# Designed miniproteins, single chains, continued (5), part 65

Each design is a single chain, and the fold is of that chain. pLDDT is the mean over its residues in the fold that is shown.

## One batch from the design tools (miniprotein)

Design m18386
Fold by ESMFold2-Fast:
Structure m18386 (fold): chain A 71 residues (1-71)
Amino acid sequence: SEEEKLLEEFKEKAKEQKKLLEELAKTDPDFLPKELVEKLLKFLEEILKSKSLKEAIEKANELLTWLQSQA
């Protein structure tokens, strides 16, 4: 289904972002605070554990809400 395809694409993007964040934290540990990196990784893991597109979007919105609260 289109929803399954979109969920797969969404999770692939989340995997890519997680890998980039882990590499960035390893190569430049001063770029972002450790606590921020750990929190972002947890949000990305929750998106990856999502069983539906709706759940993945809800988890992504939780991440965006949290990021806005840090401003």
Scores: mean pLDDT 82

Design m18387
Fold by ESMFold2-Fast:
Structure m18387 (fold): chain A 81 residues (1-81)
Amino acid sequence: MLAEEARRLAEEAVRKIEEATRAVREGDLEKAEELAAEAERLARKAVELAEKAGDRELVEEIHRRVGEQQRKLREAYEEVE
């Protein structure tokens, strides 16, 4: 099901951003950039599938969850300056 697949990809994207945040705190900025790029690709696919499913609420949920993790990642970058 498209909505189920979208949710799965969104969860994977969230996990990759969490890994990127840990990499930033460990000082591995190259790994963080690679993980963030993978997460962006996965999130884009998740949104596309949710849109095809006609589930606007799921699209909003994916944007919110991914956006929250991206905010935390940005905060981690700011902390290491």
Scores: mean pLDDT 85

Design m18388
Fold by ESMFold2-Fast:
Structure m18388 (fold): chain A 65 residues (1-65)
Amino acid sequence: KEEAEKAIEEARKAAAEARERGDGGGAASFLMGVQEGEEFLKQGKYEEAKRAAEKGVEAARRLMA
């Protein structure tokens, strides 16, 4: 549970950083990962929530590389 929440928080920070750099499209993509993770958290699917958030961070890293 806490690991999933932490992963979602990290994805949120990645989205905020992308937005600050003027990459609105990137930020929106990362926020989709956060939204998906939060939906899984609401359903009690903590492992899926963690994976969704981690995918958001991975996408951030790829787009910014």
Scores: mean pLDDT 72

Design m18389
Fold by ESMFold2-Fast:
Structure m18389 (fold): chain A 94 residues (1-94)
Amino acid sequence: SNIEEALELLEKAIELLKEAIKALEEGNKLEAEILAGLAGIYVGIAKLLAPENKEVQEAADLIGEAIEALLEGNIEKAKEKLKEAEEKIKKLKA
């Protein structure tokens, strides 16, 4: 299912962003930016796989907001948006 594939890519993006947050907290800004960029690619592919699914689009948008917060150095906002995305995906897979 394109929806199942989209959700798997969004879960991969979340894991990459968790690594990016850790890298940023450790002072590895370049690594954090690379990981965030890769997460953005997975988010883009997920949106393409399920363009008419509002719940997938909303989860992808939350991950996008987490990426923006991380690139601005707002780690607290990035973590909050990731938790919102994880909860949304969990409900979609239930």
Scores: mean pLDDT 88

Design m18390
Fold by ESMFold2-Fast:
Structure m18390 (fold): chain A 73 residues (1-73)
Amino acid sequence: MERQRELAEEAARLAREAARAYMEGDYEKAEELGKRAEELLEEALKLAPDEEAKREVLAIVAAAAREALAEYE
């Protein structure tokens, strides 16, 4: 079981929710969710055993951010 991947996926979910809240004008919720996503991303990166795993963690979160922005565009 890859704990870092689970944390990255949770961070990605929160990042998507934060982006949507920001686009809807709920800046307080966006900041709260964004902070939580950053905390989970940091934990995932600390648990990643190698550069490949770190790259996967970053890709998961980046993909979620792009998906949320695409809904706005």
Scores: mean pLDDT 78

Design m18391
Fold by ESMFold2-Fast:
Structure m18391 (fold): chain A 61 residues (1-61)
Amino acid sequence: MKEKLEKAEEHLKKMQEAVRKGDLKTAAEHGRKAANYLLEAGYSEEEASKKVKEAVEKARE
């Protein structure tokens, strides 16, 4: 389970980098992968969605 959380964090960071660069296609791909890894780690769909949304908001600030 730790491996899934680490992969989720890795993809969230890549998503944030892509958002800052204006690469919305790459950001969306990493966001989907991060959400999928969060679900595999035992998060609900609502929790996974919230984590991705919070990461996007932080990248914009």
Scores: mean pLDDT 82

Design m18392
Fold by ESMFold2-Fast:
Structure m18392 (fold): chain A 90 residues (1-90)
Amino acid sequence: AEELAEEGLELGKEAIEKGLEALRLAEEAGGPREAISAGAAAAIAGAGAEFLARIAKEKGDEELAREALEEGKQALELGERGLELAREAA
């Protein structure tokens, strides 16, 4: 449970960072909507993953830890996609 929660936390943080970078690059490129949408979604989903991971770690909740990990993975994929789209436009 603790290892899964820590991994979910790390993935959530990375998703937020990549999502925010995608938003910044998209704005610099004249605002491709797909990059903005993916970046924003990644930042929000990453924050959610962090929140769930923190609760899972505090409570020792294995099911919540797995949920946080899955949400973190999905958020990271969105962040990476947003970054790719923003870089192509820049």
Scores: mean pLDDT 82

Design m18393
Fold by ESMFold2-Fast:
Structure m18393 (fold): chain A 71 residues (1-71)
Amino acid sequence: SMEELRRRVEEEGDRILHTARLAAEGLPPEVVRALLEQQIRDLEELKRRHPEVGPLVDRTINQLRALREQI
């Protein structure tokens, strides 16, 4: 169902952000920047393929972009 898909996308977004924050604390800034840029590209492609979850994916992309600006 759409409700189940939305919940899964929200949970996955939270996992991605948590992992990105851990990487930002433990890895060199250049490596973290490259990982964040790749993750953002992957999420933009997901949004292109599944526009129905676009707003949820955008939430995660915006948080990853904000994290990238802090590095």
Scores: mean pLDDT 86

Design m18394
Fold by ESMFold2-Fast:
Structure m18394 (fold): chain A 67 residues (1-67)
Amino acid sequence: MLSAEELRAIADELRARADRLRARAAALRRQAAATGDRGLGLEAEFLEGVAALLEGMAAWLEKLAEK
């Protein structure tokens, strides 16, 4: 089984990846607003959804690390 330290390290990595996806989504939303490109807006929404899933997984791993 993964140690509590390994679970926390993985959770931190997932949160860092989620932050990067949110930053990219924010950039795509600004570009969509400037150009009117709805495809970029949909891509931003997709990346935000993936980031939310990664944050949920990180929170679950953090709870496992506390046990």
Scores: mean pLDDT 85

Design m18395
Fold by ESMFold2-Fast:
Structure m18395 (fold): chain A 58 residues (1-58)
Amino acid sequence: GAAASAAGAAAGAVAGARGGPDSGGNHYTEWSAFAGGDKAAAEAGGLAGARLGEQLGG
């Protein structure tokens, strides 16, 4: 349902962001101010995780 999809999307986004390319060092937390690339990559990973959460919840 919608609530499960939203919760899954949020959890997927968090997991994706943390489990993304910078998960080992949370690089985007320290370096996002410089490049923004790590942050963008984490956001892309979060979006993919959110999409998966939507599929599982829908």
Scores: mean pLDDT 53

Design m18396
Fold by ESMFold2-Fast:
Structure m18396 (fold): chain A 93 residues (1-93)
Amino acid sequence: AGNAHYAAGDYASAAAAYAKAAAAGNAAAYNNLGNAQFKLGNYAKAAAAYAKAVAINPSATNYFNLAVAYDKLGTALAKAKAKAQASKAIAID
């Protein structure tokens, strides 16, 4: 399972398992997919997965994770998006 791969530090296998779970309708797998992609340094893929997680469940945690992924992309536009998502996380808390 994806969680077992993630706990073992096998983030590539974790990402593949979470992507399969998300495609099969497990909405919670999008946040886990984002976490695995983030650990791999795939910040664009992490941001895409976290954006799906936010669309399904607009929680402070999901907005914050999306903000951090955008910040790691390092472009001026991505940093502006990071600030916007962080503000949404604070507003929910």
Scores: mean pLDDT 81

Design m18397
Fold by ESMFold2-Fast:
Order: structure tokens, then sequence, then C-alpha cells
Structure m18397 (fold): chain A 68 residues (1-68)
């Protein structure tokens, strides 16, 4: 059985994957609107989309990745 530390790391990895998916979807949305998105623009929209979905953990990861 996995120990608590292994479960915590696995949860973080899953949330990171979800965060990356939000950013990728945001980038595709901006491209569909005829925009050439910067990494910053895609991350900001990804944070908005994650928060709209109620996914604060994913939003927090994206925000930390774009800041300190």
Amino acid sequence: SPNPGVLEVSREMRTLGIAVEYELEARLELKKEGKEPTGEEATKLGIERAREAGDEEAAKILEKGSGK
C-alpha cells in the first residue's frame, strides 16, 4: 500500500497535469479567436478557466508557475 507521502506526491502530479491541460485549452481558445497567444496570456486565461470550474488547486499551480 502506498504511504501518505507517495499519495501526496501522486495528487500533486495529477493536479499539475490538470493545470497544464487548462493552460493548453486556454492557448487553443486564444488561437481559435485569431490571437497569437504569449505564455503569459495562456497562463492567465488558464487560471480564469480553472477558477470558473472551481478548481482552485490547478489555478494555484498555474499562478505559482507564472510568478514566484
Scores: mean pLDDT 74

Design m18398
Fold by ESMFold2-Fast:
Structure m18398 (fold): chain A 55 residues (1-55)
Amino acid sequence: SEIEEASRATGEALRAGDREAALRAARKLQDLLISQGQSHGAAAVLGMAEREAAE
């Protein structure tokens, strides 16, 4: 639930061109993934959001 919400927020911010909101949402998603023991997924999410925000 929270992971899906953070993922959706990241996607919405990226589509809106709001890089700062996208990075905040991606960091929230990263924290949630780490809490679930998914450090690999957490690193991938942050990297993806940064690349897309940079264009």
Scores: mean pLDDT 71

Design m18399
Fold by ESMFold2-Fast:
Structure m18399 (fold): chain A 69 residues (1-69)
Amino acid sequence: SELEELITKAREGTKAGAADTSLPPELVEEVLKGVQMVAVAVAATVARREKDEEALAEARELADRIEAE
């Protein structure tokens, strides 16, 4: 759930920044997906470095969900 919190914070920060630029909602969604993918990639890299099998599995599941969207 820590990775889900990280993704949520990244989405909220990105939405706040995008709102100031009056970007279309569709474009904001594309940017949010990109931010989520970067957050998952970073988390997976850290999990591999720490040999944290549980965190790595969580990152893989979230990557699959983001790709399915």
Scores: mean pLDDT 71

Design m18400
Fold by ESMFold2-Fast:
Structure m18400 (fold): chain A 76 residues (1-76)
Amino acid sequence: MVKKLTEKIVAALKESAADPLLLDIALGFALMAVAVLKIQKRYEEAAELAEAAAEAAPERREELLRLAEELRKLAE
């Protein structure tokens, strides 16, 4: 279930926020999941995951929010 996978990745991002290395690894998994969801045309879920990643990684917030906006436009 994609919703359960997205929830686990979001939880991993939050849990990893205190450790830069773990956060970088969790962010890598989040971006991979966004790419997979985009290929499956599940743009809403991909956008939600990109938004969650932006909250966890402030240094990449602008890039990730831009990705989420593009994914939401594809969902239309």
Scores: mean pLDDT 77

Design m18402
Fold by ESMFold2-Fast:
Structure m18402 (fold): chain A 62 residues (1-62)
Amino acid sequence: SREELDEEVRIALLTMELALQKRSPKIDKELVERVLKEAEEIYQRTGSPLAKEIAEEAKKLL
């Protein structure tokens, strides 16, 4: 469905953003908190294991 494809794109974008933060000399905590919130929202709605993993990784950066 369109909704499923949209969630896949959102997960990919969150993954890229988090990967860039991990490689940054200074972590943008506000951005990481947003990534965490969005990943948790996707996980609650879809049960996506990738969204759960992104949320766990974001928590490690905070």
Scores: mean pLDDT 81

Design m18403
Fold by ESMFold2-Fast:
Structure m18403 (fold): chain A 68 residues (1-68)
Amino acid sequence: KKTYHLRIVKGGPVDMGKVISHLNQNPRIRATALSPTELEVDVDGVPIEQILGMLKNMGIEAELVSVE
């Protein structure tokens, strides 16, 4: 059980609804948009590298702001 707070640093402007839908295809991931450039990702046993890889496949580079 972890929550990743992420900020998009490259690949913008992005369709955040599409980003959230893509991440939420994995039942262990629950993503929520906080702003056009910020999202929270609740995960069950999914490492940050996997989330960043999923975003990179969409042409998006994000950085980890915090872990809770």
Scores: mean pLDDT 81

Design m18404
Fold by ESMFold2-Fast:
Structure m18404 (fold): chain A 77 residues (1-77)
Amino acid sequence: MALEILEEAKKFIEELEKAYKESKSEEDKKYYEKMLKEAKELLKVLMDPNASGEEKLKALEKLKELEEEFKKKKEEK
């Protein structure tokens, strides 16, 4: 379970990096950069050996919220 959570988080970060690289507007780049920072902070919680399973699940929930926000941003265009 923990390894699968980390794999999902890493894939999402890779998708954000691709969106950041492909974005040509400064506004979109800043938007994706902010999401990348938030996703990396959440990944830090998931990788923390002292974090409880509950804390890791909450971090995963926040990552899923960011992922949905990312999908909505792409859907709007």
Scores: mean pLDDT 77

Design m18405
Fold by ESMFold2-Fast:
Structure m18405 (fold): chain A 113 residues (1-113)
Amino acid sequence: MIATPVAPAAGAGAGLAGGGGTGMGGTGSKELIEKAIKAAKEAGINPEAVSVELRDDPARPGHKLLSLAILDAETGESYSGALLVPGSATSESVSEEQVRELVKQAIENAKAS
């Protein structure tokens, strides 16, 4: 996790802290976040925090995994889900329908638990 020989992972050192992390610039694409917020509101959820990540699926070369987490401001519940997409998929190419389906799955998962 930490591999910094100099510039210890403190803010003043910058070092390998490029790109920010978790809730900053690295949490997901603006396009995906906007689609997720819209889908959550359409599903009756008031999202306080949204995290969307698109990454390569190590189990399926040539595919990517779209992961989503939403915090409901009203209930404090967290909804999370994942969708397998083609490896050529980008934040812009993921459709609103795919994001809406992922949000729906995340809500159903929480209700089933």
Scores: mean pLDDT 69

Design m18406
Fold by ESMFold2-Fast:
Structure m18406 (fold): chain A 96 residues (1-96)
Amino acid sequence: GSGIERLEQIIKLLEEASRQLQQLVAQGDQRAKALLFEAEIAIGLARIVLSIHKLTKEEYESLVERMRERAKEIGEKLKELGLTELAERLIELANE
C-alpha cells in the first residue's frame, strides 16, 4: 500500500488504543492517562499531515516517517500497560 494508506491504518490503530486507554484511565491508571494524551496528539498530527496539499514528496515522506517512529514508541508503552496484541499490531504496521 501507499504511505497514505499505511498512515490511515496507523491512525485507526491509535484510535483503538485511545478507546482502550480511556477504559484504563477510568480505572485510575495514571500511566494510561499520559499515554492517552500522547496517542491523541499523534492522531491529530497524522490527520494534519494527511490534510496538507502543498508538501513535496520528500517533506511528506519525512513527516510519515516521524509518525511511524512515534507510533512505535506508543506501541512499546502499550506493551507496558498489558495491551500487547494491539501494541504488536501497531509496531508491525509502523515497520512496514
Scores: mean pLDDT 83

Design m18407
Fold by ESMFold2-Fast:
Structure m18407 (fold): chain A 59 residues (1-59)
Amino acid sequence: GPAEVEAAIRAAKAAAVYGAAAGNQEAVDLGSRGGHLAKQGRGAEALELGREGMRLAGV
């Protein structure tokens, strides 16, 4: 739903920003892919990728 998509966008952005700061390209790539899926309405998949990226970025 919309709340899940918004959570996914936030997680994807955090993964990309903190991943870049940490020098972790995998976290950045997960954030990018999560952001694309969220824009397609695939909130659950997007959120999983964003959270994975955040974890790799140390967030």
Scores: mean pLDDT 85

Design m18408
Fold by ESMFold2-Fast:
Structure m18408 (fold): chain A 68 residues (1-68)
Amino acid sequence: LSSGAATAAATGAADAAAAGEDREGVKQNWYLGALSAGGNEEEAREAGEIAGRLGGKEGSVYLTQRAG
């Protein structure tokens, strides 16, 4: 493994989050999580929408801490 590969991986992850990929992941994760928790499709969609509005990992962390 080269140091360049490690740097590229870290940069890629940061870039993805900045580009909003993390927001899409958070939105989908909340949607699936709500369904797994026994929520209805409508409730799951609403949870996904809220996650999308928050955006990024920071939004997800904030919601989790404040909701709990």
Scores: mean pLDDT 52

Design m18409
Fold by ESMFold2-Fast:
Structure m18409 (fold): chain A 80 residues (1-80)
Amino acid sequence: MRLVEEAERAVEELIEAAKARDFVKANEAYRRFVALAKRMSPEQREELLRRVKEMIAEETDPFAKQLLGAVAAHIESLLA
């Protein structure tokens, strides 16, 4: 549970930083997301993927939506 919540926060920080053109913070958030995702169980990764897909559905910024798609693809690669 806590790992999924921390990773979701990292993804949210990544999107916010990217929209703000803060590439240093965006890179830090992405690295944190990758490190957290690596530590997750398959069930936790599946839950995070579900939440990211919900974020994609609600996102109106095309760039942020594409970046969320890349995050989802990374999680899917860990489930294969």
Scores: mean pLDDT 84

Design m18410
Fold by ESMFold2-Fast:
Structure m18410 (fold): chain A 81 residues (1-81)
Amino acid sequence: MSEKIKEILKYLIENPNAFKELDKDGDGYITPEELKEFFKKKGINVTDEEIRELLALFDENGDGRIDYGELVKAINKYKDI
């Protein structure tokens, strides 16, 4: 896992309100583009490769999207890494 992916995970763990900012429509789905743009606004430069690595941690179904359950599960799994 790259250092940038660890930084992203740590940010999400320390900022639980980020989930509400990412899922503005309340449909429970977050796209890779929404994640990338969110972190870009926070001054964190995330590449497409880093988004792919992040998706591999969250998206166990391989549908190219992250639901809240997948995100929360991954954060709970990796919060101590």
Scores: mean pLDDT 71

Design m18411
Fold by ESMFold2-Fast:
Structure m18411 (fold): chain A 66 residues (1-66)
Amino acid sequence: MAEEAARLAEETARKLGLSEEEVRRIGEHAREAAERHGVAGEVGALLLAVAEAIERENPELRKGRA
């Protein structure tokens, strides 16, 4: 379920030390994308949301430099 994808994204963001606001945002984003795209979208939305959150906190991880 899209709800489970959102839950997992929130758990991951929380473990990364993101704020409650960011955790909620990433969860909602993952849920929306999962509902729109279905099963394939659930995995993709989860991965994208987590990657965006990580890059937001760690600009050094942005690709294209090395």
Scores: mean pLDDT 64

Design m18412
Fold by ESMFold2-Fast:
Structure m18412 (fold): chain A 77 residues (1-77)
Amino acid sequence: MSPEELAERIAEIIKKYIAGEITPQEAFDEIVRLLEEAGLSPEEARRLAKEIMSLVKRDGTVDLEAIRRLVEEALAR
């Protein structure tokens, strides 16, 4: 999975969370699963998923460029 494809899939999960279709815990668990499938360890996946979730603002906006950067940095290891 490319960093761009991974960031897009994470963005879709965040959109569902913002729309109220899934809980914060379900969003976190799905992001962790995608990161592990991309080759991150369980510890790295959980840490990054927590950081990504912290980028979702109360008004429903999210810094998609920050998510892309974090994903690219993690996959470069």
Scores: mean pLDDT 78

Design m18413
Fold by ESMFold2-Fast:
Structure m18413 (fold): chain A 72 residues (1-72)
Amino acid sequence: ASAREHALALLRDAGVENPPEEVVERLAELLERLAELGRRLAASTDEAERRRLEEEAREIAEEALRLIEEAA
């Protein structure tokens, strides 16, 4: 599944059946960034780097949740 498909699924699960294209695109972008951070975190063996990646992922996840809540 693409990030766009994942974004649409999350929005519909939140009760947003016909989300605006701008919201879908923005959420897909955040999900792609989150996936990339997840891959980097899985590959990292440095504790300081892992901490930074986890913090950035948390911030992006919070932005994604806020976007979904505002659209619902």
Scores: mean pLDDT 84

Design m18414
Fold by ESMFold2-Fast:
Structure m18414 (fold): chain A 66 residues (1-66)
Amino acid sequence: SKEELLEEAERVAEETNRLGVRNVIAGAPREVLDKASELLEEAKKTKDPEERLKLVEEALELVRNA
């Protein structure tokens, strides 16, 4: 359902933000963190739950691999 997709997107976005903060402290490449931040901002602007989930998952993958 749309509600389940939005809840999952919120959880992924929260995890991405937590890892992003840790990665800044650890000295991760700023370009990767900036791109992840852009994806999270795009996710907040979309009204499509599936697109929102896709954008936050892409941001999470960038942060995890940083």
Scores: mean pLDDT 77

Design m18415
Fold by ESMFold2-Fast:
Parts: sequence; structure tokens; C-alpha cells
Structure m18415 (fold): chain A 64 residues (1-64)
Amino acid sequence: GPLVKVKALKDYEAKTPEEISFKKGEVRTVEILEQLNRNLWKVKDLETGEVGIIPARMVEITPL
């Protein structure tokens, strides 16, 4: 999928084991594996290899 940088706009605590928690200002380089809907994206962290779901509305997305 597309490679992007995601920057957290707010703190987020995962509600399920499939979701990724993050803190405001945290930046990750990820591959978008699947856009489940407008607000939920399945991503792979390219540095850690972690796969999980993030709320797209709570992150700023910049293409690589």
C-alpha cells in the first residue's frame, strides 16, 4: 500500500487489541495496508513491523 508519515494530533488509547495507541505529536512512518472506512485505517509501522488500526481523523497524513 502507500507509504506515509502519520503525526498524532491528539493522544489516543487503543480500545481493542487490534488498535494502536499513540500520544499527541508522535510521528510514525507506515504503510497503509487497508482503509477499512473513512475513519479506520489498518497500517504497518515500517520501523517496528507492528500492524494495527488507527483512527485517521486523529492523525495528520503526509505522503512520502
Scores: mean pLDDT 82

Design m18417
Fold by ESMFold2-Fast:
Parts: structure tokens; sequence; C-alpha cells
Structure m18417 (fold): chain A 72 residues (1-72)
């Protein structure tokens, strides 16, 4: 149950980050991606969302760094 609850919360946060990215709300996408990484720091999807959020914010160097983490 505890593992199942964590997985559901992770999926919810990733869905909210993706929705925020689609809406151009990069600050909100960043916050949801960061919360997802608190649950699972190995989440490639969360690192990818964070990279896309930073790219939207014009933080190109951070976006590249986090995109590299999404590929590991």
Amino acid sequence: SMMEEKEKKLQELLEKAEEALRNGDYETAKKYAEKALEIDPKSKEAWGALANAYRGLGEEEKAKEYAEKALK
C-alpha cells in the first residue's frame, strides 16, 4: 500500500508537470517536477519535465544539465 501510494503520487505529479508544460506555465511545471524528484530521484520523466521547464524559463544551461540526467 505504501509503495502503491507513492507510485500514484509520482504519476499525479508528473501528469500535472506535463499539463503545466503544455500550458506554458513553466514555473508550475518546475515545482511539480521537483516534487516528483523528491519521491523518486531516479525518475527520468521527472528530470525531463524539469529540463523542459528550465528551457521554457530561458535557463538553457540548466535545461541541458537536467536533460542529461533524464537520459541516465
Scores: mean pLDDT 86

Design m18418
Fold by ESMFold2-Fast:
Structure m18418 (fold): chain A 100 residues (1-100)
Amino acid sequence: MLSEEEKKELLEKLEELKEEAEEAGLEEAAELVEKAKEALEEGNYEEAAAYLVKAGELFYEAGLGELAAELYRLAARIYKALGDEEAVKRAERLAEEALK
């Protein structure tokens, strides 16, 4: 369950990650993070989490494993709010693997 305060915190973290993607030249990842922010603002939590997983994959492919892990953990927080236990476990595993 995402509170209004938790949603604000997530949006602030996503803005930081979008800036990191732009600085790294990862325009597609930055666009996906922006789409995730828009989906969160609209209350489309499942779509937001899916965009964050895709953005995390692009960060990981670019060698930015720590930032990829952060994106996957944010997706896991959203999936947890949705009650999707399997999606939470998958996102947490992706975060763990990104840090290896």
Scores: mean pLDDT 87

Design m18419
Fold by ESMFold2-Fast:
Structure m18419 (fold): chain A 92 residues (1-92)
Amino acid sequence: DEERMKELVRELAELYLKAVEEVLKKKKELGLMTPEDEEAWKEFLANKEAQLEKAIERAIKNYDLEELEKLVAEAKEEIPKIVKETLEELKK
């Protein structure tokens, strides 16, 4: 089901986007944010929709539905753990 695969890729992209935003907010609070980080993030946000559409095309071509469901399930479990550990490391 191509529509379900598109939904899964968008869900994965949203999980990643929120994780990066949370880490960048903490870096900014701690004064660790570089001008290069700011520019890279701004450029990513400007192109995110086009990048997402390309990611969907590639996912449909390279993965089946079960593989994508497994990837999203793993991401939902692992990304919050990685974010928590990253935020704890940044405080030290």
Scores: mean pLDDT 80

Design m18420
Fold by ESMFold2-Fast:
Structure m18420 (fold): chain A 63 residues (1-63)
Amino acid sequence: SHMMEKAEEIAEEAEREATRYVILGDYEKAIEVLEKYRKEAEKYDKEVAERLERGIKQVRELK
């Protein structure tokens, strides 16, 4: 569906930006980016938003 496609597009952008911050060791900013995009993705697809929420948890475990 169009909604799922939009959510995936948001998730790709979130993962790209968050990965950059993780590589730099800036876990706090990576979490901030993922949280921002999770809220946006939730408007389009709940499952994609839940995937981003799991990403946030994974980054928190790296601290």
Scores: mean pLDDT 85

Design m18421
Fold by ESMFold2-Fast:
Structure m18421 (fold): chain A 73 residues (1-73)
Amino acid sequence: SSALEEEIRRLEEEAERLEEEERRLEAELKAALAANAPREEIAKIARRLMEVGARLTLLRARIWLLRKEQEKA
């Protein structure tokens, strides 16, 4: 159905935005480590990266389930 396709598309767009944020945070973490940034700053970046990663994992699982449901329809 077109409604399922639109929902999947919106979730894929959200996933793309989160993947870009993850790449930015990975680069930021790498730069902070290379610059010997304070432990607290490194921990803050790492925590944000973990939060984005967890959200992305759940979002990808949701997309997978919807795709699987679309295949049955």
Scores: mean pLDDT 88

Design m18422
Fold by ESMFold2-Fast:
Structure m18422 (fold): chain A 86 residues (1-86)
Amino acid sequence: MTVVITGVGLSTADKMAMLATGESLRLLGAEVEVSIDGDTLTVVARGASEEGVRLALQFAEGMERDGSRVTISQEGDTLTIRLEGP
């Protein structure tokens, strides 16, 4: 899948972390889409493995600890990670 990302209001470090997480999920066999809407970056992974879900939870916990607004939701085999900027 080809993804084009243009961010506004998000830090370079936050964008890099989200991109790295999306790429890791894709390497684990998930179909990954990344989108930016204003100051919100969303990663959607379909067909995420148990390992992929664990990785995403670890990522969100780390970013939330650093003061970022990160939300993870799961519906069936679809995992959504949302990062909200300031």
Scores: mean pLDDT 71

